# Designed miniproteins, single chains, continued (3), part 56

Each design is a single chain, and the fold is of that chain. pLDDT is the mean over its residues in the fold that is shown.

## One batch from the design tools (miniprotein)

Design m10058
Fold by ESMFold2-Fast:
Structure m10058 (fold): chain A 74 residues (1-74)
Amino acid sequence: MREEAAEAVRDAVLRGKTPFPLVGVLVAYIASGAKPVIELGGRALASTDPEERERLAEEIAKLVRDKVEFNPLV
């Protein structure tokens, strides 16, 4: 589900630890051409500011949701 995937991405970024099964979901979205997710994820991991990491995690979650929703089936 879009919301489930977005929350999983947000949680992974905030914790700094990603369970292997969760990585599979993230890789699937990245492989679908979600390049911005990779770039924001890198910035979030490099950031030492908790507020910035939380903001970036939210932006990543929105991108994951929007990429899945770009071609909605009726």
Scores: mean pLDDT 56

Design m10059
Fold by ESMFold2-Fast:
Structure m10059 (fold): chain A 70 residues (1-70)
Amino acid sequence: SLEDLLEHLTRLKKVVELSKKAEQYIAEAQKTGDPELLEKARNLYVEALKLLGYDEETARRIVDEWLARR
């Protein structure tokens, strides 16, 4: 339905906004070495994955694996 499509698009918009903020924190952490900025980025990506339907535990595991590979 149109309502389902609008709800999906609203969630995707929020995912993009959260991901952009997370990447800004990662970029700043790379310049400063501040571990609090990496933690903020991790939390924002976890929120984004939860909006995509992942549970919190799975989202945290995925994000931790992504950050460890950087």
Scores: mean pLDDT 87

Design m10060
Fold by ESMFold2-Fast:
Structure m10060 (fold): chain A 65 residues (1-65)
Amino acid sequence: AAEAAALAREAANLAALTKEKLFAHVDANLHAGLLSEKEAEEIKAAIAKAKSGTERFQVLARKFK
């Protein structure tokens, strides 16, 4: 059905957008002095390795308790 293809596309777009937004958020926190350069790189690496939006959210939740 066309609905299944549309949902898969939407999920992929949200996952890609979320990754870009998370990278921008990490950069903003680094610029604001809330993160060290090393911490920012570690968080970005963890986000890049994450396969789902839920996993990316968990990475942020663990870092920003």
Scores: mean pLDDT 69

Design m10061
Fold by ESMFold2-Fast:
Structure m10061 (fold): chain A 81 residues (1-81)
Amino acid sequence: SEKEKVEKLAEEALKLMEELKVPEDIRKDFEARLKKVLADPNATLDDVEAVFKWTVLQLSEVDPEKALKFAKKMGELFKKV
């Protein structure tokens, strides 16, 4: 289902943020935004993608290499769903 795909992408993104040691501020903001999307019964994969794109932009301001790694991995995961 759409919800299962959204939940799986969220789990993978949080794991990747931990592995890349993304700054706590960016991680917490990402988690808060994802929580809002997951709480919305009308949320779609496009809403999840918007959160990821916003996070990549924020991360690129402080660590472009981590932003690129995060974007690449999430792009691969989106193609699998």
Scores: mean pLDDT 79

Design m10062
Fold by ESMFold2-Fast:
Structure m10062 (fold): chain A 74 residues (1-74)
Amino acid sequence: GILYLRQENYEKAIEELKEELKKDPNNVRALVLLGEAYFKLKKYEEAIEYYEKALSLADSPVAKENLEKAKEAL
């Protein structure tokens, strides 16, 4: 179904973004996108971890707003 196809697409994106982070652990863009991918998969604990890492490196209004939403969803 549609949920299965979406999940696979996000899982592949997560793998690619994690490879980017292995090359550059301070890649704020990759951290924010990982948080968004986990949030869409309803893996809120993982989403929170990546948003917090992104916010530790740079101010990101998107990461801050999505972090609050993820914490509320727990």
Scores: mean pLDDT 78

Design m10063
Fold by ESMFold2-Fast:
Structure m10063 (fold): chain A 61 residues (1-61)
Amino acid sequence: SLEEIEKQVKALVHQYLEEHPLPAGQMLSIEEVYEMVAPVASEEERKLLEEVLKHTKELKE
């Protein structure tokens, strides 16, 4: 389900940020964060990342 996919994506992002913490005061857009995670994600997860980003853009009106 999309909820499971979103949890997996959030877990990947969380792991990435723990290994590569951002400098104080520096923030990345959700698109940039997901792009940074994409190289360490599987091919299937990369497609799911794109789907989640699309839904996120639709919510941001």
Scores: mean pLDDT 67

Design m10064
Fold by ESMFold2-Fast:
Structure m10064 (fold): chain A 86 residues (1-86)
Amino acid sequence: SLAKKAAELEKEVERLVEEAKKAAEEGKLEEAIELAREAARKAVEAYLTANPGKFSEEEIKKILEEATERAVEMAKKIYEEAKKKK
């Protein structure tokens, strides 16, 4: 079912978010950003899978761009905070 696919994607997102946070805390900014972008893409896919046919292609692009920007910003903040605690 679509609900099962969305749930599986959500679990993968949780794992990618934890990996991104760990990479950022370890000073691996580029890896953290890449993991954060992947997490954002899968989170959007999960959301769209749970809500089929509710969004245009243009709306999907905007949702993906905004989610990706937020995820990258979060990874950068974690990186900067970890850098300050050294």
Scores: mean pLDDT 83

Design m10065
Fold by ESMFold2-Fast:
Structure m10065 (fold): chain A 86 residues (1-86)
Amino acid sequence: MDSAKRAVEKGKELIEQGKYAEAVAYYVMAARLGADPKEIGENLLKAGEKLFEQGKYGLAVIAFREAKKLGAPGAEEKLKEAEKKI
């Protein structure tokens, strides 16, 4: 079975449950397992924005940094904003 696909599915479920930090961990795992960098980067950017809204700036930095590595548009600007809060 495609372990990358399962990690993406679990990440999406965690977002629906408001478990954004756990979702970031699964998306990072999915990227390592060969999931589409564009899809994962976009989902990491969204999870990072939710973590930032919750005041979890350190976790948002992790999410935005990983999204930037995957080429997600706007991730660098979001990373700089989150880094200013820590």
Scores: mean pLDDT 85

Design m10066
Fold by ESMFold2-Fast:
Structure m10066 (fold): chain A 94 residues (1-94)
Amino acid sequence: SNEKAKELLEKAEEKYREGMRLYEAGDYEGAAEKFVEAVKLLAEAYKLSEDPEIKKKAILNLVAIGIEAAALYADGADEASEKVSKALLEALAS
């Protein structure tokens, strides 16, 4: 349903912001856990929604998390980056 999809999208944005705060604090593993949670929520929102705007916003947020996965890798947090990248690939394949 679109209402449930909107709720999942808001929860995903909260997890993304928490992940960004942890990243800025140097907690790369904590950041990765929050980004993975956000990815799963975004994937569910995309699947549940028939609204093109909700689907677009879910995809844009997944892209933003993909950029953060690349940033984690650049910062030497290879395991954290791999965890997020794996979640993104699983979300895009389903």
Scores: mean pLDDT 89

Design m10067
Fold by ESMFold2-Fast:
Structure m10067 (fold): chain A 58 residues (1-58)
Amino acid sequence: DAETAERLRRAAQLLATTDLSIAAVARRVGFRSSAEFSRVFKEHYGVSPATLRAMVHA
């Protein structure tokens, strides 16, 4: 939904612009666990949060 998409967009920005852990990003954008966050993020973006960070920082 639109709210989930907005939370994931904020998460992607945090992953790209900060050194926060994946778990910290998940908590900041309101997910109950890093595992749920990673699953939902991959469903929307096609890559895991860890993969996105690696692409931005390397």
Scores: mean pLDDT 81

Design m10068
Fold by ESMFold2-Fast:
Structure m10068 (fold): chain A 61 residues (1-61)
Amino acid sequence: PLPDPELVRAVLYHAAGVFFEKAGDYKEAAEYYERAAEYFRRAGDEESAEEARERARELAA
């Protein structure tokens, strides 16, 4: 079977968040981590969703 499209989206948004965080673009990183958290939640991965939400909150502070 094909992988869960929501999980694939979550992973791609998370990777974008990591990219912008390493570049020092914390606002963009936070936005992508928030998007990743939404898709992790839709995929049923609440643990990864929580981690992404916490990271976004830290970077937006």
Scores: mean pLDDT 84

Design m10069
Fold by ESMFold2-Fast:
Structure m10069 (fold): chain A 78 residues (1-78)
Amino acid sequence: SEEIARAQEILETSDDPLEKAEAYHKLGEVYLEQGKYEEAMEYYQKALEILESINAPLEELLRVEVNFLKAAVLKVIP
């Protein structure tokens, strides 16, 4: 996937925590779309940890947390 490759490149080359958090958020979205809820939650958690460490705006934190909750709910549906 081009999205996965680009996110991986950002994680390897960028020094900007916000760019890295956005890359993890994007990886979470890709895995969520594939039905890989555990992996999506793991990437969303990494994004949240970075955003919290840099005191990112609440709006950005909420965007990731809403997707994390969506993955968590979908994981437990039979």
Scores: mean pLDDT 86

Design m10070
Fold by ESMFold2-Fast:
Structure m10070 (fold): chain A 56 residues (1-56)
Amino acid sequence: GMRDEEIRKAIEAALQAKKLSQGKTDEEISKVAGELAREAGLSEEGVRLAEELAKT
């Protein structure tokens, strides 16, 4: 399972993607969240979490 710190960073990536992508589709916001999570050095599990959180 992911560490608490990695989960926290995934949440932050999703929130930042929503902030940067106002008016875009959920799919586009999800893509940005995944890119931000990868740049932050998260695992593929963390990237997927950020992408799913961005769709909410």
Scores: mean pLDDT 80

Design m10071
Fold by ESMFold2-Fast:
Structure m10071 (fold): chain A 87 residues (1-87)
Amino acid sequence: AEAEKLFEEGLAAFQAGDLEKAIEKLEEALKIDPNYWRAWLALGQVYYFAGDLEKAAEYFAKAAEAAADDPERKAAAQEAAETLKKE
């Protein structure tokens, strides 16, 4: 699917250290499928790595909302959000 392809491109950019491209591709994926919890989770991780903890927390919360009907996905997204509080 188009959202999945953009998500994969976003992850590849993040792995390559291209945070700007990662954000762009993940935001494009979410524009197509706002319920794509993995894209919200990945966007949160990119912002966390970039040092924007406020945006990271917002996106992790959106991931938990998008995964609310799946207990395992919701737990994974909530756990990621809690990592912002651990240094």
Scores: mean pLDDT 75

Design m10072
Fold by ESMFold2-Fast:
Structure m10072 (fold): chain A 91 residues (1-91)
Amino acid sequence: MKTLIVKVTVNEDGKAIAEVYRVVDGQLELVDKKDLGPVKSLDEAIELGIKYAKEAMEKYGADEVRGAVTFGDKVVNFEIKDGKVTISESS
């Protein structure tokens, strides 16, 4: 199964940066990076991150994504598998 790791970080300025990694021999290799622009809320960052993750899955031929959105001190994890999105909060 081909898995991508997607990390979305929203800084204090409200700017969302997405990074896509693949796992090679237990190490994360950066394969794509995108500036998603400014977001006004954690929910908007999650929506944009999931959209970008789906596009990355198709582009890189991955079967699943494991991701996280960091917004200040909050972290929300998400998974995409078989076209379904699962979201879990780390608080």
Scores: mean pLDDT 81

Design m10073
Fold by ESMFold2-Fast:
Structure m10073 (fold): chain A 100 residues (1-100)
Amino acid sequence: AGEAALDARDWEAAVAAYEAELAADPDNARAQLLLGQALLNLKEYERAIALAERALELDPSLAVPALFVIGSAYAALGEREKAAEYFREAADLLEKELGV
């Protein structure tokens, strides 16, 4: 995901768009992950975790970005050890994917 800093209004618009997409297709793992990323930027950390976990359950190929969202949210909540566990899992999966 790019590091483009958007205004809160842009993230709120993204949340509304992905919530509408999920109302039409509740099992859209990509939309759940993107909603989680938008919520992370709006500092709605618990909701971001829930959406990223749901995306991971529906599509394991999204594991690396989903685990990064979960880890980032726990880090922001001060849950340092939980954040470290999720980041380690994401790194291990990425290393296996890259063959290193």
Scores: mean pLDDT 80

Design m10074
Fold by ESMFold2-Fast:
Structure m10074 (fold): chain A 92 residues (1-92)
Amino acid sequence: MIEELEKKAEEAIKKGDNLTAARTLAKLGHEYYLQEKYEEAAEYYERAIELAGDSEITPDTLKQLAKVYEKLGKLEKAKEYKEKAEEAEKKL
């Protein structure tokens, strides 16, 4: 699954389909989160947010990233991303 998601994300990025790329990168972040690979999960969620911009997936992706930073013990970053998620949710 992970290898297929990585290929799908790469192809979407090459085609300029930022929303499909963002959704796929968020799925990769979730897969790494389930494996307790929290640093990798954070990297994929951050990339997903960058490509998603102000999109429908952004509030939930920011909430997932906050949970990842809580698992990493980075409580200040976790708080920052929770606040960003609340702000993004108000726009949608």
Scores: mean pLDDT 84

Design m10075
Fold by ESMFold2-Fast:
Structure m10075 (fold): chain A 60 residues (1-60)
Amino acid sequence: STVDEINRLARELREAAEAGDIERARELKEKLVQTASKVSPVVAKVAEREGEELIREAEE
């Protein structure tokens, strides 16, 4: 399901960010936002904000 895909992408994004793989984290964020947009613009906006925060923390 789309929800299962969102959960998988969110997990992979967190793992990539924690590993310091910024390039992969950004790619996964893009995929997550695109998938979330199929459910709701609100969910997509939340995914974008949370993804950017994870990437920002990893870059610091």
Scores: mean pLDDT 83

Design m10076
Fold by ESMFold2-Fast:
Structure m10076 (fold): chain A 96 residues (1-96)
Amino acid sequence: DELRALAERHLAEGERAEAAGDNETAGRHYLLAGVAYLQLGEYEKAAELFERAIELLPEDSPLRALALYELSVAYKKLGKEEEAKEYHEKAKKIAA
């Protein structure tokens, strides 16, 4: 599947960037891979990748705020409503 291949490419690029110490580039690629897995319906894998992106992106980064929001969406898809609400509120605080 083209979308799965795209997700795998972003995951590989993220791992390469992380190994090189480029945490910001790694976080961006993990975010993009997570979005692709979310579209594939692989919500647990998407959540894991958004968590990795949050760890690697700067605290005030708009991309980190997006990763927190996307993690909220993934948790909602997994039926984890309380966790989804928590991460949505965290995303709002950075975006404000």
Scores: mean pLDDT 87

Design m10077
Fold by ESMFold2-Fast:
Structure m10077 (fold): chain A 77 residues (1-77)
Amino acid sequence: SMEEEKKRKEYADKIAEKAVEDLRKQLNRPLTPEELERVYEAMRKAAEQAYKIKDEELRYNTALIAGARAVLELVRR
């Protein structure tokens, strides 16, 4: 339903925002706006795909792994 789609998107946005802020605190350099957008979109997309996972920890960790992959590509420079 449209309501379930909205809830999935809201969940994904919330997880992406939290994960981006956590990553910003752990990196030894600030992220540019372009880098932040890339990480945010990777985490948001992963969280949206993981929304159907009933286990809350597995759901959250799935989103974090996608974000971590995006961050690794940024720090390999």
Scores: mean pLDDT 74

Design m10078
Fold by ESMFold2-Fast:
Structure m10078 (fold): chain A 62 residues (1-62)
Amino acid sequence: AEEDIEEAKRALVLGRYDEAIEHSQRALEKGADPEKILELARLARDQGHDEVAERFEELAKK
């Protein structure tokens, strides 16, 4: 879970959005707090990637 969140952050910083989303899904499947995924959504918005942020928000909602 924690490891998947760190990998998602790294992928997001590198512009590897599909990988960031995949790591986030795995983190949630392993019981990660949805709030951690919402933090990734905020980071994506701060970087101007609103579409990516919306995908993180949808994942955290499920």
Scores: mean pLDDT 80

Design m10079
Fold by ESMFold2-Fast:
Structure m10079 (fold): chain A 95 residues (1-95)
Amino acid sequence: SNEELKEEVERLLDEISELLLRAEELVREAQRTGDPAKLEEARRLLREIEEKLKKVKELLKQLPEEEAVMPMARLAVLAGARSLLERRVEELEAK
């Protein structure tokens, strides 16, 4: 039961990581080209990432403390990356 929950958490964290990479690519392209459509696409991905981060946080409450340590650390890193990228999008939109 805990193993299946841990596998679901890790799968979601992997999905978040992939979405962040795609959003970062869109932000880099927007910075290079000035295309506002790329920033809009990045914002859509950032919203999807935020919803998945919330889901992971709720699932982690169901794991034993010992088993939650590494997924919680990974969640914190991914949440930080999302926040930095959101700041980057805001800076590019202000230009």
Scores: mean pLDDT 89

Design m10080
Fold by ESMFold2-Fast:
Structure m10080 (fold): chain A 58 residues (1-58)
Amino acid sequence: SAKEKIEELRKQMEKILEETRRKAQEALEKNDFEKLKEIGERYGAKLEELRKKLEELL
């Protein structure tokens, strides 16, 4: 069961990465560096949450 949850977390991480890349690309195209920073910080926070969940399963 833990392995199945870990695989689901990996899939969530990949989806978050792809979404973040698209949003960052749009911000860069508009030269919105403030939004780009916010996107980066939110991405970092989501990665920390997923890392904590992974640690809880290990």
Scores: mean pLDDT 81

Design m10081
Fold by ESMFold2-Fast:
Structure m10081 (fold): chain A 83 residues (1-83)
Amino acid sequence: SKLERALELAREGDRLLEEARRAFEAGDYKRAAELLRRAAELLREAGELLAEVAPPEEREAVRAAAERQVEGLLELARQLEAL
């Protein structure tokens, strides 16, 4: 199902976020930023799948929420790249 696929993508994204945290703790800000960008890609895909199963009236809200989350991760990546 699309919901199951979205959950699988979310789990992979979560794993990448965990790796990003470990890289940050090790002082590897470039690697942390790269992992955050990869997590953002997976979470964007998960959000698209969630929007596809949402009722039409909720679809824009679901997409907007996913896009906001992705934007937050990309902003964190930019901040780490500036260090």
Scores: mean pLDDT 88

Design m10082
Fold by ESMFold2-Fast:
Structure m10082 (fold): chain A 102 residues (1-102)
Amino acid sequence: ITLSGPTEVKEGSSATFTATSDKPLKSVDWYKQYEGEKPILLIKNNSTLAPGVPSRISGSLDPEKNTATLTITNLKKEDSATYYFKDTETGEYSDGLKLTVK
């Protein structure tokens, strides 16, 4: 599985992360993690927003393209974190992608 997306974006812009796999993606969970802290669940089962997560964050699955996306709009400095996803069918976690908001 592979995670792609931006590593540096301007405050107030949007970021989209894309999950891809050589196996069919059916259910993907999205996480962010601050350095030295435990992971925070953002999206469960492709598109369900976790409690306390702001509505400017959203997720989707495209079965035809076999891709899942995480979109964050109106980026803030506090969105600077490492992002990753879990393929819930396989239990596999992606490598983390560090985003810096400037």
Scores: mean pLDDT 86

Design m10083
Fold by ESMFold2-Fast:
Formats: structure tokens, C-alpha cells, sequence
Structure m10083 (fold): chain A 95 residues (1-95)
């Protein structure tokens, strides 16, 4: 649907903004990122990008066990999601 496409695009745009902010050393409101991703998941629970974005925010908030579950869900939906696989392995190494 149009709403599902818009939710996916919003999550992808947010990932791009986070990447730019981190590269520039700017602060990121990780709780706001998590909320945005969770709102996208309410529209489309099959949105692998939103699962990944929520997992990334959870990891930054120190909620590592929850981040692992969200990354696993992203990979279940998109097994070729290389960035989610990389970050899942990084979080597993820290537990």
C-alpha cells in the first residue's frame, strides 16, 4: 500500500540522516529514532528496514538483548540485509 511504501521510505531516510549525523559527530535522539521505527512497524510489520532501525536505536540505548531480537527479525524478513547481519554479529560479540 501507499502507507507501507511511505513508512519504508521514512525509515530509509532516517538511516541516511543518522549516518550523516554520526559522521559529523552530531547528537542523535535514539529514543525518537526508536519511536519512529516502532510507528513504521505498526503500519508494516514486514518492514525489514524498520526492524533494523529499531534494533540500531536499541543498541545505542544499551538495550542489547532487544537489539539482537530486532536484528534477527530484520534478517528473517530479508536474509540478504548485509548491514543488519554485520550489526547483529557486533552486538553478539559484546554480550
Amino acid sequence: SAAEREARLRAEVEIGLIRIKEALGLPVDWEAVLKLAEEALKVDPENAVAWYLAGYALAKLGRLEEALEYYRKALELDPDFEEARRLLEEVEARL
Scores: mean pLDDT 87

Design m10084
Fold by ESMFold2-Fast:
Structure m10084 (fold): chain A 63 residues (1-63)
Amino acid sequence: RDPVQEVIIAETERLLSEAKEKGLPEEVIKMFEEALNLARQGKVDEAIKKLREAVKKFEEASK
């Protein structure tokens, strides 16, 4: 199994939990869920791109 895929899955799961705990908008939560699904499908590059977008929205929404 790809070590990068494992790291992206773990990191996305942690960020998703934090986003839910902070009560971030459902749109942000769905972006993390989409990134997680892409990573689980082995689409690592697409997952990283989506995760980067989700993190930007997370930072904007958590402010």
Scores: mean pLDDT 79

Design m10085
Fold by ESMFold2-Fast:
Structure m10085 (fold): chain A 68 residues (1-68)
Amino acid sequence: SPMDRLRREIAEVDGSIGRLDDTIRQLRAQIAAETDPARRAELQGQLSTLESARDLLVSHRDSLRSQY
């Protein structure tokens, strides 16, 4: 059914957000331990990209949930 498909899509997005949250947590820990300013700046750039991707996934999930 369309509702079963939507439920599966929501679960898939939730899974993606969860994996991204784990990656962000690990990256934040890596940044906190990094002593090289240049490497830290590079990692901060990666973190910003991942946080932006997470925001898009959350918006997508909210859109799907509004249809459920």
Scores: mean pLDDT 90

Design m10086
Fold by ESMFold2-Fast:
Structure m10086 (fold): chain A 64 residues (1-64)
Amino acid sequence: MKLAVVYVGNSEEEARALAEEIAKKLGYDEVEVIKARDAQEGLKLAERLRKEKGYDVVLLGPRK
């Protein structure tokens, strides 16, 4: 199974920590952390990763 964490802004360290924790708990074979320019771009990336590569995707961004 493959995991991608897509984040917005400057939260790279938080995204990496979250990705590692989820991967260990759920047994993911492959983990990626990807920066998106904004929430809209993040959603597009998430959709492509699920459709083309079979990733489970977590979006980490601003609340609003």
Scores: mean pLDDT 77

Design m10087
Fold by ESMFold2-Fast:
Structure m10087 (fold): chain A 75 residues (1-75)
Amino acid sequence: MEEYRKLINRLIALKLRIIGLEFDIELLRERLKTASGEEKERLEEEIARLEEEKERLRKEIEELEKEIEEIEKKL
């Protein structure tokens, strides 16, 4: 049961981190609407980096969800 709780807590933490990244991306996309030149390029690069980080976290979440599902099947 302790291992299950640790996995659930980690899953929650990663999901909250993704929500934070989605919020940051949305904020940058709003800024991008009024940006031009070098600022536009910088914002597009930052958005791309955050999207890449989000994708990495999504894969980690998928792995954790599979581990949690295996434990739940034993309950």
Scores: mean pLDDT 83

Design m10088
Fold by ESMFold2-Fast:
Structure m10088 (fold): chain A 71 residues (1-71)
Amino acid sequence: SVLKEMLEVPKELIKKGREALEKGDYEKAKEYAEKAIELTKLAMKVAPKEYLPELEKYLKEAEELLKEAEK
């Protein structure tokens, strides 16, 4: 379902961003983090309330990844 994809895609982007960060590719890590933040915020507008805690965790993880990529 579209909703399931809205949860899976941010999670995968965060994973790829972390992999890029571990490789020292700060540019790609930042790109993945920014995309994850954007998609998570969009998902939070349409998702059932039961998914909001998971989406909030992904948002925080993506924001932390962005901060690490910008240092």
Scores: mean pLDDT 84

Design m10089
Fold by ESMFold2-Fast:
Structure m10089 (fold): chain A 70 residues (1-70)
Amino acid sequence: MAEALAEAAEKAEKLDPKAAGDAYEKAGEAYLAEGDKEKAAEMFKKAGEAYEKAGDLEKAKEMYEKAEEL
């Protein structure tokens, strides 16, 4: 599941950065549920970058904070 969400996010990045951020955030949460904190942190960082690209600086900050806590 988490891998499929990450793939969907990568495809969305060029067309809809906000959708990409949402997908990376969900992928990070899925990896956390699986116990993979390292991959979860990577997904949250990518979500932050996607939200910055979309202009959502508040969401970007939230994602970076989640990644740093891991």
Scores: mean pLDDT 79

Design m10090
Fold by ESMFold2-Fast:
Structure m10090 (fold): chain A 74 residues (1-74)
Amino acid sequence: DKAREYLEKARKYLEEGKYVEAIKFASQAFVLARATPDGDRELEAEARRIISEANSKLITGEGVARAPALGDRG
């Protein structure tokens, strides 16, 4: 369950705005999922998505203040 464990950490870091750490763990999850012959393709896709999203935010600096209106949460 290593790939999922790293994915979970990557998602956590991504949500916290720690993009470098999110990329690190998502990258590990992706590699592990790929290395496993019975790996979950959805895990690979999720890892790639996290890497892409975090990397984009790091490179362009977008997502600095994504939330335009901080109000009530659902």
Scores: mean pLDDT 72

Design m10091
Fold by ESMFold2-Fast:
Structure m10091 (fold): chain A 84 residues (1-84)
Amino acid sequence: MEELLEKAREAAEAGKLEEAEEYLREAIRKLREQGLPEEVLEAMEAEVEGLLKVMREKSKEVAEALAAELAPLRERAQAVYEAL
């Protein structure tokens, strides 16, 4: 189970949000199969939902910020290419 959570973290850090979500869902499924108390499962599901929301929002903000910074660089590269 810890291995699945670590893989989810690594996938999220690599920007692979879909893979991170799949690993987190698989971890929750295995915890349910192991018969963990419902109270613990509910707490973990809330934690996972919060983590996924933050990762989606931060990935979007980072992607938008990078796109904004890369747009001037792309324009400069295009201008240099046209000048050659």
Scores: mean pLDDT 63

Design m10092
Fold by ESMFold2-Fast:
Structure m10092 (fold): chain A 72 residues (1-72)
Amino acid sequence: MPLSPREAAEVILEVLERDPRVSEEQLERARRETERSGDPSTALEAVTRAMKVAMDAGLGDEINEELTRRIG
């Protein structure tokens, strides 16, 4: 099943919250983008920006694996 932009952003945030090496600033940024992902006009940009936070934290591969798991 395809994830909505909001569901994808929530998965990204969940992975970031689970890693103790992620800074509070990165978490706050990811939370803001997750909230923006609920608005259709900003949804894709918000998911892209949340993914960039994850990649900057070194968690891009872990996020891709988790997203793949949630889709099936």
Scores: mean pLDDT 79

Design m10093
Fold by ESMFold2-Fast:
Formats: sequence, structure tokens, C-alpha cells
Structure m10093 (fold): chain A 83 residues (1-83)
Amino acid sequence: SATREATLYTAAGLLAAAAGIELDLAEKNNAPEEVLEKLRRARELFEEAVKAAQAGKIEEAERLFEEGARLYAEAARKLNEHL
């Protein structure tokens, strides 16, 4: 559906950019390597979700987006535990 496709494309693109910014800031602030690895993987997964959505592979895009979101949330939880 147009709604599903547009939402995945937009959300994945925005979260890929956000993850990249957070990764840069976390690295500059010497965040734990576990957090950096999760942010790098989340960014990669969001970028792959964008590519899958562009190719019309919506089920694959959803899977990649969900995995990326899980890792991003885990990184956020670990960062919050340090504050």
C-alpha cells in the first residue's frame, strides 16, 4: 500500500540519518563500544530498509527496519543507563 511504502521509506531514511548523527556524537563522547556497534548496525539496517523499499521489497524493508529499530532502542537504553 502507498501508506505502508511511504511510511517505511520516510521513517527508515530519517532514522538512518538520526543514527548517523547519534553515532558521531557518541563516538566523540567515548561511548561504550557496545553502544557504538549497535548504532553502526542500526544505521546500516535503516539504509538497507530504504534500498529495499525503493526496490518494492516491502516485507524485506519492514524486517530490516524492525531489526534496526530494536538495536537503536537498545543503544538508547544503554546510553540512558550511563546518565
Scores: mean pLDDT 84

Design m10094
Fold by ESMFold2-Fast:
Structure m10094 (fold): chain A 60 residues (1-60)
Amino acid sequence: MSNIDRIVQMVRDMGGRVSRDQLSQRMRDMGFGPVDDVHIRSVVRSIRMHPEGKDLEVYD
């Protein structure tokens, strides 16, 4: 499973709707290292481009 597949599944397991802060914290907890604003913006775009990520929401 790719890293983005794991992130998409994580957001779904959190109820499908998360804040950027919650996403950043959970990614750190999963061992993705330091997660900055640029990294989070990239991940949000990847979630939106993912076939299983279209119903997921990441808010500010």
Scores: mean pLDDT 77

